# Designed miniproteins, single chains, continued (3): the designs that were tried, part 43

Each design is a single chain, and the fold is of that chain. pLDDT is the mean over its residues in the fold that is shown.

## One batch from the design tools (miniprotein)

Design m9552
Fold by ESMFold2-Fast:
Structure m9552 (fold): chain A 64 residues (1-64)
Amino acid sequence: MITAEQIGKLMKVMKELGIELGEKPNEEQLKKIMEATGLSKEQVLELLSMSPEEADRLGVRRHL
């Protein structure tokens, strides 16, 4: 399961790359996200397919 720390790293890398939730990353962006988070390609794509509201709620819940 994805940790709160990994979600934090994902959000940081997405901001650095200018990617929004719901956007499809290119191969280079995907590799950078995987390196920063330690997540698999499948896990990264699953998280990026979430709505911004749903991802924000997930992040908040895991930091409770």
Scores: mean pLDDT 68

Design m9553
Fold by ESMFold2-Fast:
Structure m9553 (fold): chain A 82 residues (1-82)
Amino acid sequence: RDQHIQRAEEAVREAKENPDDPEKAAQSAREAARAAMENAETIEEINKAIGLQLRAIGAEIDKDAKEAIKSAEEALELAKKS
């Protein structure tokens, strides 16, 4: 649980430090979505985590660094709240 959140925080930090690197942004979105999924305990949290995971996949396919980082921040916030 805590390890997934720590890894996601590190990935998001690296992505923000390298805003022109879409692969680092995509990695942050994947790590954050995983943290959100691993920490989801209610049906509402699970549904929200699935939605964020789909957004992360879409951003990765489109190589949209800005959207990937935004999705990662939302997923990381969800993981910390659950």
Scores: mean pLDDT 76

Design m9554
Fold by ESMFold2-Fast:
Structure m9554 (fold): chain A 85 residues (1-85)
Amino acid sequence: LEEAKEHIEKAIEYIKKKDLEKAAEELRKAAEALEEEGLLNLARVAREGAEALETEELSEEQLEQIIGQLKLTLEVLKRIEEERK
């Protein structure tokens, strides 16, 4: 889970810096890590975020919505990590 969390956190930072290409790259890496953990629904969310960042002309409001979705994904991952202890 740590790799997926790290990649999502990096993606959020890149979105804040408006480096959307690197943010999308980090989200694709997060999706791969999530797929390896069997978290297919969260992996899909990460892939959809990456595609939006690469293919769409996004408003500032839409970028904030993506950041919010990624922060919720991080909360879910932290909960899963605690449950696995």
Scores: mean pLDDT 80

Design m9555
Fold by ESMFold2-Fast:
Structure m9555 (fold): chain A 80 residues (1-80)
Amino acid sequence: SKKDIALEMLDYAIEKIKDPFLRSLLEGLKAEVEKTTDDEEAERIINFLKSLLEYLIRNYPQYKKEFEEVLKYLDSLIKK
């Protein structure tokens, strides 16, 4: 369940972002999610993704609005 959510969000972000550097980072996270067999580990990877997106917003302000929307959506998926 959490793994499926993480994979869907990462796939969406990878498709949205065409920049090779950012896509490479997201593909790395997707590979880690695909390896996990524990919901708890999937949740940790999602939390790491949220931190990464915050970092990217600060360093890449041109993507701010899109990444903020992704963060908000991720938060909604994790919470009830």
Scores: mean pLDDT 74

Design m9556
Fold by ESMFold2-Fast:
Order: C-alpha cells, then structure tokens, then sequence
Structure m9556 (fold): chain A 97 residues (1-97)
C-alpha cells in the first residue's frame, strides 16, 4: 500500500540519518545533545508519515522543526536535519501521486 511504502522509506531515511549522526558525533563534529535533538525531530516527522498525516501538516511540522534547529543547533547538525526533511517530504509527495 502507499502508506506501507511511505513508512518503509521514511524508516530507511531515519536509519541512514542516525548512522550519519553517529559518524559526526564520533568525529566530534556535533554534540550528543545535537544528535539527540535531530533524531527526536526526525522521529516526529516519521511518526506523522506513519500515521498518514496530510502532506500540508507534515510540511508545517517540518518548517517548525527546521526553524527550531536553526535557532538551537550548529550549522552542520541543521544541514543534516534539512537534508533528511527534504527526503521525507519527497517520499510523502511521491506516494500521494
């Protein structure tokens, strides 16, 4: 189903982003607090996709999370979050066509 495909792809993006966060953390390029914040923010978007929330709701949440990241996180952590958000939105847009 489109919902099952969206969930599978969203979880894959989350897992890939978590691996990249762990690599940046191991290199000392981000803090543990930033890694947890990015993971938590992405989990919120993944949950909305899993629940079948409308694309417009997911876009609003994504904008809120990205604004929070820009205010509180390093540019590197924010860039990784922004990339993951764009990929999650693309999944939702593709499966709704």
Amino acid sequence: SPKAEAEKRALAIFDETAARLNALLAEGRITREEAFAVAHMLAELVDLIREGAPLEEIRRKAAELLARAKATLSPEATALLAEAIERLLAVKEEVEK
Scores: mean pLDDT 88

Design m9557
Fold by ESMFold2-Fast:
Structure m9557 (fold): chain A 62 residues (1-62)
Amino acid sequence: ESEDVEVEAEGRDEEEARANMRELIRRVAEATGGEAEITSEEIRRLPDGRYRAVARVRITRP
């Protein structure tokens, strides 16, 4: 069984935002007992000078 979810995270720079987002995806996969596949990824600069990373993730459960 598979499910599509959106995951987002912020960081001080683009690299930190990506790292924080990927850490959240890892935790979601662990919590569901499934495998996570990133289907799309976007990074945006926020008005306060921080960055936001957003991913669409397919979670496949055994």
Scores: mean pLDDT 81

Design m9558
Fold by ESMFold2-Fast:
Structure m9558 (fold): chain A 65 residues (1-65)
Amino acid sequence: AKKVSESEVELLKKEYKLTYSDEDLLKIGIEAVDDDNVGVYKGDKFVGVYKKSDFNKAVADALAA
């Protein structure tokens, strides 16, 4: 899993209209599964596969893990 960089955090905020802090977004890892789905991690812990449209939920679930 790839940890989100600061430049990627800004792109994700714009693309998915995220309200989370940069510090919180840097705690998660994101991996592309296909065109519509992403795998989400917190450190080495796998959280789940989410649709890109549900990315706000994916971030919330990852931060709760």
Scores: mean pLDDT 69

Design m9559
Fold by ESMFold2-Fast:
Structure m9559 (fold): chain A 64 residues (1-64)
Amino acid sequence: ASGAAGAAAAQAAMTPEELEVAREVGRTLRIMGDAISRALELRKQGNLEGAREEERKGGGTGEG
Protein backbone atom coordinates (compact mmCIF):
# COMPACT_ATOMS: atom_id res chain seq x y z
CA ALA A 1 0.00 0.00 0.00
CA SER A 2 2.58 2.72 -0.83
CA GLY A 3 3.69 5.95 0.74
CA ALA A 4 2.56 8.66 -1.60
CA ALA A 5 4.93 11.51 -2.59
CA GLY A 6 8.62 10.90 -1.73
CA ALA A 7 9.07 7.37 -3.10
CA ALA A 8 7.67 8.20 -6.55
CA ALA A 9 9.98 11.22 -6.92
CA ALA A 10 13.01 9.15 -5.83
CA GLN A 11 12.17 6.36 -8.30
CA ALA A 12 11.72 8.89 -11.12
CA ALA A 13 15.24 10.21 -10.40
CA MET A 14 16.82 6.71 -10.64
CA THR A 15 18.11 4.99 -13.76
CA PRO A 16 16.94 1.41 -14.51
CA GLU A 17 20.36 0.16 -13.39
CA GLU A 18 20.08 2.08 -10.10
CA LEU A 19 16.60 0.63 -9.51
CA GLU A 20 17.98 -2.89 -10.02
CA VAL A 21 20.84 -2.21 -7.57
CA ALA A 22 18.38 -0.68 -5.08
CA ARG A 23 16.22 -3.83 -5.30
CA GLU A 24 19.25 -6.06 -4.72
CA VAL A 25 20.39 -3.94 -1.75
CA GLY A 26 16.84 -4.01 -0.35
CA ARG A 27 16.78 -7.79 -0.70
CA THR A 28 20.12 -8.11 1.12
CA LEU A 29 18.95 -5.81 3.93
CA ARG A 30 15.79 -7.93 4.30
CA ILE A 31 17.85 -11.11 4.58
CA MET A 32 20.05 -9.45 7.22
CA GLY A 33 16.96 -8.26 9.10
CA ASP A 34 15.55 -11.80 9.07
CA ALA A 35 18.84 -13.18 10.44
CA ILE A 36 18.86 -10.57 13.23
CA SER A 37 15.20 -11.30 14.08
CA ARG A 38 15.98 -15.02 14.17
CA ALA A 39 18.97 -14.45 16.46
CA LEU A 40 16.88 -12.28 18.81
CA GLU A 41 14.14 -14.94 18.93
CA LEU A 42 16.71 -17.63 19.74
CA ARG A 43 18.18 -15.44 22.50
CA LYS A 44 14.67 -14.94 23.91
CA GLN A 45 14.20 -18.72 23.94
CA GLY A 46 17.53 -19.10 25.81
CA ASN A 47 19.31 -20.67 22.83
CA LEU A 48 22.40 -18.47 22.97
CA GLU A 49 24.49 -20.88 20.88
CA GLY A 50 21.92 -20.86 18.08
CA ALA A 51 21.66 -17.08 18.30
CA ARG A 52 25.46 -16.72 18.03
CA GLU A 53 25.50 -19.04 15.03
CA GLU A 54 22.77 -17.05 13.23
CA GLU A 55 24.57 -13.76 14.02
CA ARG A 56 27.81 -15.23 12.65
CA LYS A 57 26.11 -16.24 9.40
CA GLY A 58 24.09 -13.04 8.97
CA GLY A 59 26.77 -10.66 10.23
CA GLY A 60 29.56 -12.26 8.19
CA THR A 61 28.30 -10.73 4.96
CA GLY A 62 27.94 -7.00 5.28
CA GLU A 63 27.06 -4.62 2.47
CA GLY A 64 30.13 -5.79 0.48
Scores: mean pLDDT 71

Design m9560
Fold by ESMFold2-Fast:
Structure m9560 (fold): chain A 56 residues (1-56)
Amino acid sequence: NSGLRAVQGAARKYGGLSPENVRRAAAGELSPRELAELGGISVASARSLIEAARAA
């Protein structure tokens, strides 16, 4: 699944962003804002990761 590969790659790139937290955000358990705070990334990047995970 190319979307999940992109999500895992981005999680490694952002260091503090775990694949589990991206999965939780895709499931609606975390907002894009909360994921951005956890990963130290922008809200736009968090939204992109969540959309990629959901589209997969």
Scores: mean pLDDT 70

Design m9561
Fold by ESMFold2-Fast:
Structure m9561 (fold): chain A 89 residues (1-89)
Amino acid sequence: MPLQEILNMHEQQLKEIVKNSEELLDKGEIDKAEDILKTLQDTSQTLKKRSQQLREQGNDAMSQMYQQMSDLTSSAGKKIEEKIKKYKE
């Protein structure tokens, strides 16, 4: 599978997760949205660690892909965090 195709699929999955989190907040299910946020934060850290391991192995292409996946996941988490903060006020 081309690396760009993997990144595009990951980005689409993150957009769906953000949308689902917004729907949960609209229903007042803040705890469920917070659980999703925690999962994305944990996933971002795991992807970043994998990127570092791949770089140490000399696999720069895969390292860059995992770093970009980590950055996209972190960005999605930040969007959910900002929305949760706004709904708690």
Scores: mean pLDDT 86

Design m9562
Fold by ESMFold2-Fast:
Structure m9562 (fold): chain A 74 residues (1-74)
Amino acid sequence: SREDILTQIEELKETLRHRGFPEEKIEEISEIIKKLAEQGKYDKAEQAIQAGLRGLAQGLSPEEILEIVKKVAE
């Protein structure tokens, strides 16, 4: 659901913040995923969240994670 995806976005934002990501990059990443949810593209939104979390687990930079999220959103 939209509410479930929005909850997952907030959890992703907190995880990125805890890892020391700059707030500007956190907002850019979350805005892309939020726009997918607003368009009813919940499957893509969930894939973008999972791709972000996977990249974070692999130690990717804020810019690399932003690029991955952008690619999923296409």
Scores: mean pLDDT 85

Design m9563
Fold by ESMFold2-Fast:
Structure m9563 (fold): chain A 63 residues (1-63)
Amino acid sequence: AAMSPEERERVARLAIEAFKHYENGDYEKAAKLFEEAADVMERSGNTRAAEVFRKLAEELKAK
């Protein structure tokens, strides 16, 4: 499924912030941001991409 430009921008911003927290060892904050990005992807019909982001968030929460 295709995301709108607005949805793509939102996902990009969430992913950038998530990676910043990941690099700083803030895994809980990174996981939350990846979950928010997954929610946007899922609502736009990108279920597979959303699933990947949710699994990544779960792995980070386990650290």
Scores: mean pLDDT 82

Design m9564
Fold by ESMFold2-Fast:
Structure m9564 (fold): chain A 64 residues (1-64)
Amino acid sequence: LSEELEREVLRALADMYLAMGKIAESKGNKELASKYYELAHRIYEQAGDEEGAKTAKELAEKVK
């Protein structure tokens, strides 16, 4: 499997967790939102997506 395909799959997974975090936040569940944002942050880092990782980290800090 190519590194490019692996990074695309990881980025898609991180995007999913980021979206789940936003949904949890919209429902007032800050604890769940924080967990999903932290997961997205770590997966974006594994994917080498610096902008995605930064966005997820900032969202995780804001919903504490």
Scores: mean pLDDT 84

Design m9565
Fold by ESMFold2-Fast:
Structure m9565 (fold): chain A 92 residues (1-92)
Amino acid sequence: SSDKKELEELLKKFEELVKELEELIKKLEEAGLKELAEKLRKELEELKKEKEKLVEDYEKGKISTREAALRLTALLIRLIGLIIDAELALKK
């Protein structure tokens, strides 16, 4: 039960960070940093696809709750890295 709650919290955090990065990408476009915005959008789309595959594999019983949580944590780390890149670019 604790593992399932952890997975649900990680899924919620992923969706919140996706929205944060999407807002930062818009700010990058407004700042004239179009090439970086396009790169980050492409990387975000790949992360969304990987998250969809992870959820599908979990729902089909192909991976355990623990494996799903670990894989989702890795995706969250990558997503945080993209957010940091966007914020650092906007500070210049």
Scores: mean pLDDT 89

Design m9566
Fold by ESMFold2-Fast:
Structure m9566 (fold): chain A 77 residues (1-77)
Amino acid sequence: SERRRLREEAVRLVVRGRSLMQEGESLKDSDPEKAKELYRESIRLFEEAARLAREAGDDGLEEVARRFAEESKKKLE
């Protein structure tokens, strides 16, 4: 089903976004500029995941993705 495909893609984007956040966190002291690039990329992935989750009707996944996007945005401050 299309909803299943959208949900699966949203999950993949959340997993990838979280990996980039973790990599950024590990680099924040040694390479702050690369860390910021990773955080910006993770925000894009989480926002796309939230959009796909919304289209799939998965409110829980949309909330999770939006929460991760906000966490990543705070790391750019």
Scores: mean pLDDT 90

Design m9567
Fold by ESMFold2-Fast:
Structure m9567 (fold): chain A 56 residues (1-56)
Amino acid sequence: MEELYAEARARIERLLAEGKTLDQAAVSVAKWLLDQGVDITTASEVVARAYREVAA
């Protein structure tokens, strides 16, 4: 769980550095988590937590 969160946060920060909006970054990371085989509920929780942390 913590490793997924840390990776999701790092990917959001990287996408923001590339000029993506926070919403675009969150959508991209959610798709990546689903592609890794993470279930929808867990992916949503991880992305929401990473989004809140980056936005703070």
Scores: mean pLDDT 80

Design m9568
Fold by ESMFold2-Fast:
Structure m9568 (fold): chain A 74 residues (1-74)
Amino acid sequence: LEEEIEKYRERIKENPEDAEAWANLGALLFRAGKYEEAREAARKALEIDPRNSRALALLREVERALEEGLPPAN
């Protein structure tokens, strides 16, 4: 999981306008229980590509988790 997160961070460093990389990073962060970071990644993906279905779905799930006050799964 952490290795996959780092892989997408490297990809974003090389291509910061890669909406799919941001959406995938956000999904991995969500799986890691890092909801706040996942939300920021989803927002970045949508800022680049407002129609990114994965980022839209992810943002919805992250907002729900944050609204319910779920602690991050560390």
Scores: mean pLDDT 77

Design m9569
Fold by ESMFold2-Fast:
Structure m9569 (fold): chain A 61 residues (1-61)
Amino acid sequence: MSKVVKSAIRLALELIKRDNPNPTDEQIDELVESLVRLLKNMGVELTDEEIEAIRKAVRDA
C-alpha cells in the first residue's frame, strides 16, 4: 500500500473520529469521496482498488 493511501486513511480517521465517534457507512463514503477529489486536485489519481482499501480501513477502525 502506498504512503499516500496510508496518509489518507490516517487523515480520514482523525477527521471522522473527532467529529463523529460513531460514523455511518454513508458518512465514511462521503469523506472518502472528498479525499479522492482533494488528492486528484493535488495530481494524485487513486485506483478503485486503493479507494476501496481506504474505505475498508476507515470502517474497520
Scores: mean pLDDT 74

Design m9570
Fold by ESMFold2-Fast:
Structure m9570 (fold): chain A 65 residues (1-65)
Amino acid sequence: MQKVVSLATALEIRAVGLGVRATVEEVGDKVVITFSEDTPEARALAEEFKKQLEELGVKAEIRFE
């Protein structure tokens, strides 16, 4: 759990640097990450974060507004 929280915080900070809002929510047994925009940079960040969560054994779902 602590590692997931740390990753979520890092993701949100990096998203701000890209001019995009990212929100992280725990929904049941998975983590849902929502980005305010679908940009190549946001997709790259989403893929990186999803891979890190999957390596921790956590299901991740990516959404774009």
Scores: mean pLDDT 77

Design m9572
Fold by ESMFold2-Fast:
Structure m9572 (fold): chain A 90 residues (1-90)
Amino acid sequence: SPERERIFDRLAAEIKEVVPEYADEFIEQVRKVLEETDDPLEATRRIARIAQDVIDKLSKKYSKEEVDEIEARLNRIIAEFYRELQRLAA
């Protein structure tokens, strides 16, 4: 659906802004999730696991304070994405 593609494009843009180093890999995995499931909760849980893998990688390179800020930003982005998918599915 065009609306679903718009929601994905927004999430992709926000991921590129917050975690540019891992954005392409993260976005590709998100695209695959959205192709495999149309359930907002399942999609969001799988995307949260991908985000956690990125946070784990960042934790090896950056301070705890920097990683905590990035994690908080990703959690807000993912929460908004879930709300938009739920609204679309209603």
Scores: mean pLDDT 88

Design m9573
Fold by ESMFold2-Fast:
Structure m9573 (fold): chain A 79 residues (1-79)
Amino acid sequence: MAEELAAKALEALAAGDYEKAIELAEKAIEEAKTPLELALGYGALAAGYYAQGDYEKAKEYAKKAAEAAKKYAEELAKK
């Protein structure tokens, strides 16, 4: 599940395994079926690139995470 992959990516970041964190975050994005799952995946990917010192990629993926989070909020507002 994409949320579990994103969580494992954050665990890899905490362990200092940035390569694994990026791989898990990319898989989370591939498996994502909802805006929430996309936001979590892009957020983990941004954190992974930031930890590696790739601030340009981190910024790019952080923007994608924010856009997915906005779409998730819009879905919550619909009833």
Scores: mean pLDDT 81

Design m9574
Fold by ESMFold2-Fast:
Structure m9574 (fold): chain A 79 residues (1-79)
Amino acid sequence: SKEELVKEAKKLAEKGAEYYKRGKEMLKNATTRDEILKGIGLILRGIGLAFQAYLLAKKAGKGEDPEIVELLKEAGFYP
């Protein structure tokens, strides 16, 4: 259902935002090559989850939903 797609989209967007935030913080405090690469990896994972969330939301007709858009932006994804 559209309601199930919206719920999954919000869940993925929230998870994406958390990975993105964690990656950004790690990158900010990184002092080694391994820490930099790990931070970048978390950022990319966050953006990827946000993109998946956007596609699910769009399929449900909720690609422009303000709550979802805000979560996507927190994950570095601007639809």
Scores: mean pLDDT 88

Design m9575
Fold by ESMFold2-Fast:
Structure m9575 (fold): chain A 65 residues (1-65)
Amino acid sequence: SKAEELIAEIKKVIAEYEEIRGDVAFSGNKIFVTLDHIDSEKEAAVAEAIKKKAKEYGFEAEVVV
C-alpha cells in the first residue's frame, strides 16, 4: 500500500543519517515520526525531507524530536 511504501521511504531517509534513529507510525492520513540522537542542523534537514516525502504520498507528517 502507499502507507507501507511511505514508511519504507521515511526509514531510508532516516538511515542516510547514521547518527539518527527514528520510529514511524501512522493513523488515518497522518504519519508520526519520532527522532532520536540528533544534532540541531541534521534534525532540521531530516524533518524537512520526511515532511516532503509524506506530502508526495498524500499524507500529513508530524515529526517529533
Scores: mean pLDDT 75

Design m9576
Fold by ESMFold2-Fast:
Order: C-alpha cells, then sequence, then structure tokens
Structure m9576 (fold): chain A 77 residues (1-77)
C-alpha cells in the first residue's frame, strides 16, 4: 500500500469528514496519474518506441487532457 493510501486510511480511522477524505483521494489519484504518464513516456523512449521529442509531445497532450478532466471535475462541485 502506498504512503498516501496509508494516510487516507489513517484519516478515515480518525473520523475525518468523508468530503475531506474524498477530496484528498482524488488529489492523490490525480498526482499518481501524472507520475504514471511521465514513467510510461520514459519507458517508451528507453525501449526505442518513440523519440524524446515525441515523448515530450505525448506527455504534453496527455497532461492537457488530464488537466481538462480535473477542471471539469472541479466545475461540477
Amino acid sequence: MSERDRRLRELAKAGAPKEEIDRLFFEDVYEGVRDLIEAVANVLVKRGKITPEEAEKWKQELLEKLDAEYERYLASR
């Protein structure tokens, strides 16, 4: 279990409000997805599947989509 998963569980055990736990969980998932995008791009470059330039473009396109989804989520609150 990740350190953040552990922190979320500790907050739940301490009786933190569900709304606060849900918000922190979403932020944790968002950060995890950003890290995963970078990790995947690095692996693709290392394996010679794409160039570093293509990897940078691919990361930018995915991060822009992720940011748009996050903004949509925030706007729905």
Scores: mean pLDDT 72

Design m9577
Fold by ESMFold2-Fast:
Structure m9577 (fold): chain A 72 residues (1-72)
Amino acid sequence: SSMEERDRLGKFFYTRLVPRGASSTAPQVPADEAALLALLREVARSGRLSEEQAAVLIAHMDTLERLVARLV
């Protein structure tokens, strides 16, 4: 719900979870909230974030931030 929280989340994904030079072809995931949430649940269940999954998440960071705002 805070802008600081969303900014920190974005920086976390960018700095920690997205490796430099990530330009691989990610699996085609619909750019909608439900599909993005499903991807997040899979990542949380596995306890790992692959480079492909990280690329998809960073590409949809704006949607992720809005999703977090709705849940809070």
Scores: mean pLDDT 59

Design m9578
Fold by ESMFold2-Fast:
Parts: C-alpha cells; sequence; structure tokens
Structure m9578 (fold): chain A 56 residues (1-56)
C-alpha cells in the first residue's frame, strides 16, 4: 500500500529527527526550545505509529 509506505517513511524520518534532537539536547541540556521540539517529535511519532497500525 502506498499509504503504508509513506507512513513508514515518515515514521523513520521522525525517529532520525528524535535521535538528532536527543544528541543536541545532551550538549545543550538547558535549551528549553530543544525540550519542546523533542516533545513535539515524540507526539508525532506516537500519532504516526497509531495511523500505521490502523492502516494495516
Amino acid sequence: SERIKKLEEELEGLRRLREELERELAENPENVALYAALGIVEAAIAFTEELLEKAK
């Protein structure tokens, strides 16, 4: 399914972005904007995983 493929690609991209934000936050632990960005990305991952489960 094209939709499943697109959701899997989006999920992989979000997971890579999370890893990058976690690395940046480790170097800048007092950066509130990085904490907010990480929270948004984690919420997006959870939402995309839910959509992917429902699409299967």
Scores: mean pLDDT 86

Design m9579
Fold by ESMFold2-Fast:
Structure m9579 (fold): chain A 56 residues (1-56)
Amino acid sequence: MLYRVDPAFAEGFAKAAGLKAGDVVSDEELRKRLEEKLGEAARTAFAEMLKGMTRI
């Protein structure tokens, strides 16, 4: 699945994951980036980040 980063979200969690407002990422790529940055917290962060992203 693909998700677009909301502009407001980009100043928080998305920036920590190396994403910018308007970026489109797959759920697989997003999970990988979060695991690389947050380790064990990635699963929880992934679920929260999806709330601030638009599915396309």
Scores: mean pLDDT 71

Design m9580
Fold by ESMFold2-Fast:
Structure m9580 (fold): chain A 70 residues (1-70)
Amino acid sequence: MEDEAVELLGEAINAAGKGKGEEAIRLLREAYRLGVSPRVIEQLRDALEVAEKTGDKETAEEARRLIEEA
């Protein structure tokens, strides 16, 4: 489960970097639903950083919200 969540978060980071905000948000939510661990939280922070750098405000807001709920 943790390995699957980390893989989904890697895909979310890649999607955010490519401007695929809807896909990134979907993958973030799916990974969070599989389970919250310190590694999942670190990957969510990485996704937030990438979304902020690319100007994807919606993905950044969702990542921040999930981190706060953890």
Scores: mean pLDDT 79

Design m9581
Fold by ESMFold2-Fast:
Structure m9581 (fold): chain A 57 residues (1-57)
Amino acid sequence: TELEKKKKEIADEILEQQRKAFSELESKKLSREEIAKIREELIKIGPKVEEEIQKAI
């Protein structure tokens, strides 16, 4: 359905932001401040992402 397509688009955006955050954490090239900025951006796009970021950080 159209709803399923929209959910897919939202999920794709969330996954992309989440992968970006995890990559930055793993590389440790970013300061704590940069990681915090990424986290705040992800929180704005979904509460589920916030939970995952809390686990990663």
Scores: mean pLDDT 65

Design m9582
Fold by ESMFold2-Fast:
Structure m9582 (fold): chain A 56 residues (1-56)
Amino acid sequence: SEEDLERAERLGALGVILAEQGDLEAARKAFEEALSLATDPEAIARLQRAQQAAGV
């Protein structure tokens, strides 16, 4: 849904911020939750690239 996509994007952004702060466990969990909500292939690809760039 549109709400799930928006939530997934917000969680992805949160994951990046948490990784920058050094909280790699919280960052990983945020990305895992984002990926669980994302059904759009483009959104999934963006989240996976962001997670890889964050090193988690």
Scores: mean pLDDT 85

Design m9583
Fold by ESMFold2-Fast:
Structure m9583 (fold): chain A 53 residues (1-53)
Amino acid sequence: MTKEQQGIEIAMKLSEEYGLDPDEVVKIMKELLKKNPSLTPEEAARLAVESLK
């Protein structure tokens, strides 16, 4: 599983938990991973959720 695919899975789960648009969470998560490759998939997904909450 790629780092991006793992991030998508986590982002989808968190978006459902917080009632956010999964497409928006995934989009922000992908941009965060692109800008900072040292982020874990979990960190990128959590930051994407926090930016929308």
Scores: mean pLDDT 81

Design m9584
Fold by ESMFold2-Fast:
Structure m9584 (fold): chain A 67 residues (1-67)
Amino acid sequence: SRAERAVEEIKRRSEEEGRFLLANRDAIVAELENRGRASPDGAELRAQAEALRATADSYAAREAARA
């Protein structure tokens, strides 16, 4: 059905995003931290970097559980 296909598409995109995040986590986090150090909104950017690390770790744990 259309709903089943939509759910599958969302899962596929989420998995692609998770893999991209895992592969590029260190680079993305470093970019956010560098911008945080140079920005008056540095606290918000550092909080985003921390949240991104937690999200990447969650994806890694989920991938490990699938193996």
Scores: mean pLDDT 67

Design m9585
Fold by ESMFold2-Fast:
Structure m9585 (fold): chain A 80 residues (1-80)
Amino acid sequence: GARELAERAIAAAEEATRAALAGRLEEAERALEEAERAIEELRRLVAENPEDEEARRLLLEAEIALGIALIALGVARLTA
């Protein structure tokens, strides 16, 4: 469900952030792709049930984690 997708997305995004900060760009990009796939599935679930407040909140949390990962990877690429 939404919780499992959000947990997967957040874990992958956090791994992408850690890998990016460590300069492991290829690992960061792979983890980011996993996070993006989980978020796409979660976005679809939210679109199919827009009244599910918990699913919407979980999507927001996952998108924030992805945003942090994208910033970290962007900075790592710029400073590499």
Scores: mean pLDDT 88

Design m9586
Fold by ESMFold2-Fast:
Structure m9586 (fold): chain A 71 residues (1-71)
Amino acid sequence: DARERLEAVEEQTIREAEEALRYLEESGASPEELRRAAARLRGLAAVAEAAGVERLAAALREAAARLEELA
């Protein structure tokens, strides 16, 4: 089932993004590294939104905003 596979990939990607965010928050990443990561996540969110993967797009935008606040 393609829909179930898409949902599983979306959930996995959201989990990976949340783990990466926590790692960056606690690792002492530089402001430059945080801003670069946020820019990458915003780009991925735009692609996800264009593909109709709304939940992933929202999670990626939220993660990017949090990284920008830490920078």
Scores: mean pLDDT 76

Design m9587
Fold by ESMFold2-Fast:
Structure m9587 (fold): chain A 89 residues (1-89)
Amino acid sequence: SREEAVARHEAFMASLAPKVREAYALAESDPEKAIAILEEIKEESVRFYRELAREARAAGDEELAAEFELAAEQAKVLFDGLIEQIKAK
């Protein structure tokens, strides 16, 4: 259901918070490791949102599917920006 999809999304975001914090903690001392963590989070996030979009579409919820497809694109932009920021210092 839409509610179940939203709950899974919220749980997924909560699971990423410690990994994002670790990446930021490493950004100065070990930027290559910080970048690797952010790249993994980016790939996992895009995959997760695309799967939610697929499930929403299969359930006939085209609006929710479009929202998750947009979330996948936004996740790519966000994490690419963070990675470039670390590379630039």
Scores: mean pLDDT 84

Design m9588
Fold by ESMFold2-Fast:
Structure m9588 (fold): chain A 69 residues (1-69)
Amino acid sequence: SDLEKDLRAAIRLLEEEHDVVGALSALHEALKLAENDPEVKKLLEEAIEALRRGDVETALRLLREALKL
């Protein structure tokens, strides 16, 4: 799905490229796709807030949880 592609892109940008700005862009697109999925939306919003704090480890954990849903 397009949502999974955006989530995998965000994880790659954070882990391989260390590109927080690119990851945030991908996650904002993912949020638009998740508007009717409250569990995924909550995880994405929490991941965005973690990245705003510089907490990349928490963001990656939350994004991996979203991929399992």
Scores: mean pLDDT 87

Design m9589
Fold by ESMFold2-Fast:
Parts: sequence; C-alpha cells; structure tokens
Structure m9589 (fold): chain A 72 residues (1-72)
Amino acid sequence: AEEDLKRAKEALEKGDYEEAIRLAQRAIKNSTDPRLLGEAYLILAESYRKLGDDKKAQEYAEKALQYFSEAA
C-alpha cells in the first residue's frame, strides 16, 4: 500500500496519470490507514483533474478531505 502510494506520486509527477490512478487505487484497496487513504484519494483527484474529468476529481478530492479529517 505505502509502496503503491509512493509509485503513484512518482507517476503523477511524470505526467503518467493513468498509471497514477492504477497505483492509487491499489493503495486504497490494500490499506485501512486514513492518512494513506487521504493521500491516495488526493492523487486520484489530481490525476482525474489533469485528464479533464472534473466530476471525478471533485468526488475524490472530497473523499481525500474526509480521510484527512479522520487522520487528524
């Protein structure tokens, strides 16, 4: 999960948004940690925003904020 999150961040930085989505989804499936889930959903939000899917970007951004609130 943590390794998938790290790779997702690297993919996002390189502009490989489809790979960032795939890796972030794997991190979500394999973790129950609210902080990690928040970061993974934030990667999904940014990746979908870059791909022009504003609806999914907004949905995942709201999900990320929810998990960050639980992690605080």
Scores: mean pLDDT 83

Design m9590
Fold by ESMFold2-Fast:
Structure m9590 (fold): chain A 56 residues (1-56)
Amino acid sequence: DEEEKRRKEELERRRKFARELIFPPLVKLLGMPEDSSLAEALEAFEKEIIERLKKM
């Protein structure tokens, strides 16, 4: 199905984009394992912001 093929390619490009541009700086900043998922990185980032707010 052409539609399914296009969606799979789209998802793969988005994963690659996240891995190459957003993911490594975030993971490194948060001290997370390189195998961490994007969702885990975002959750850890949110927790980091909350921690900083608590110290204000």
Scores: mean pLDDT 66

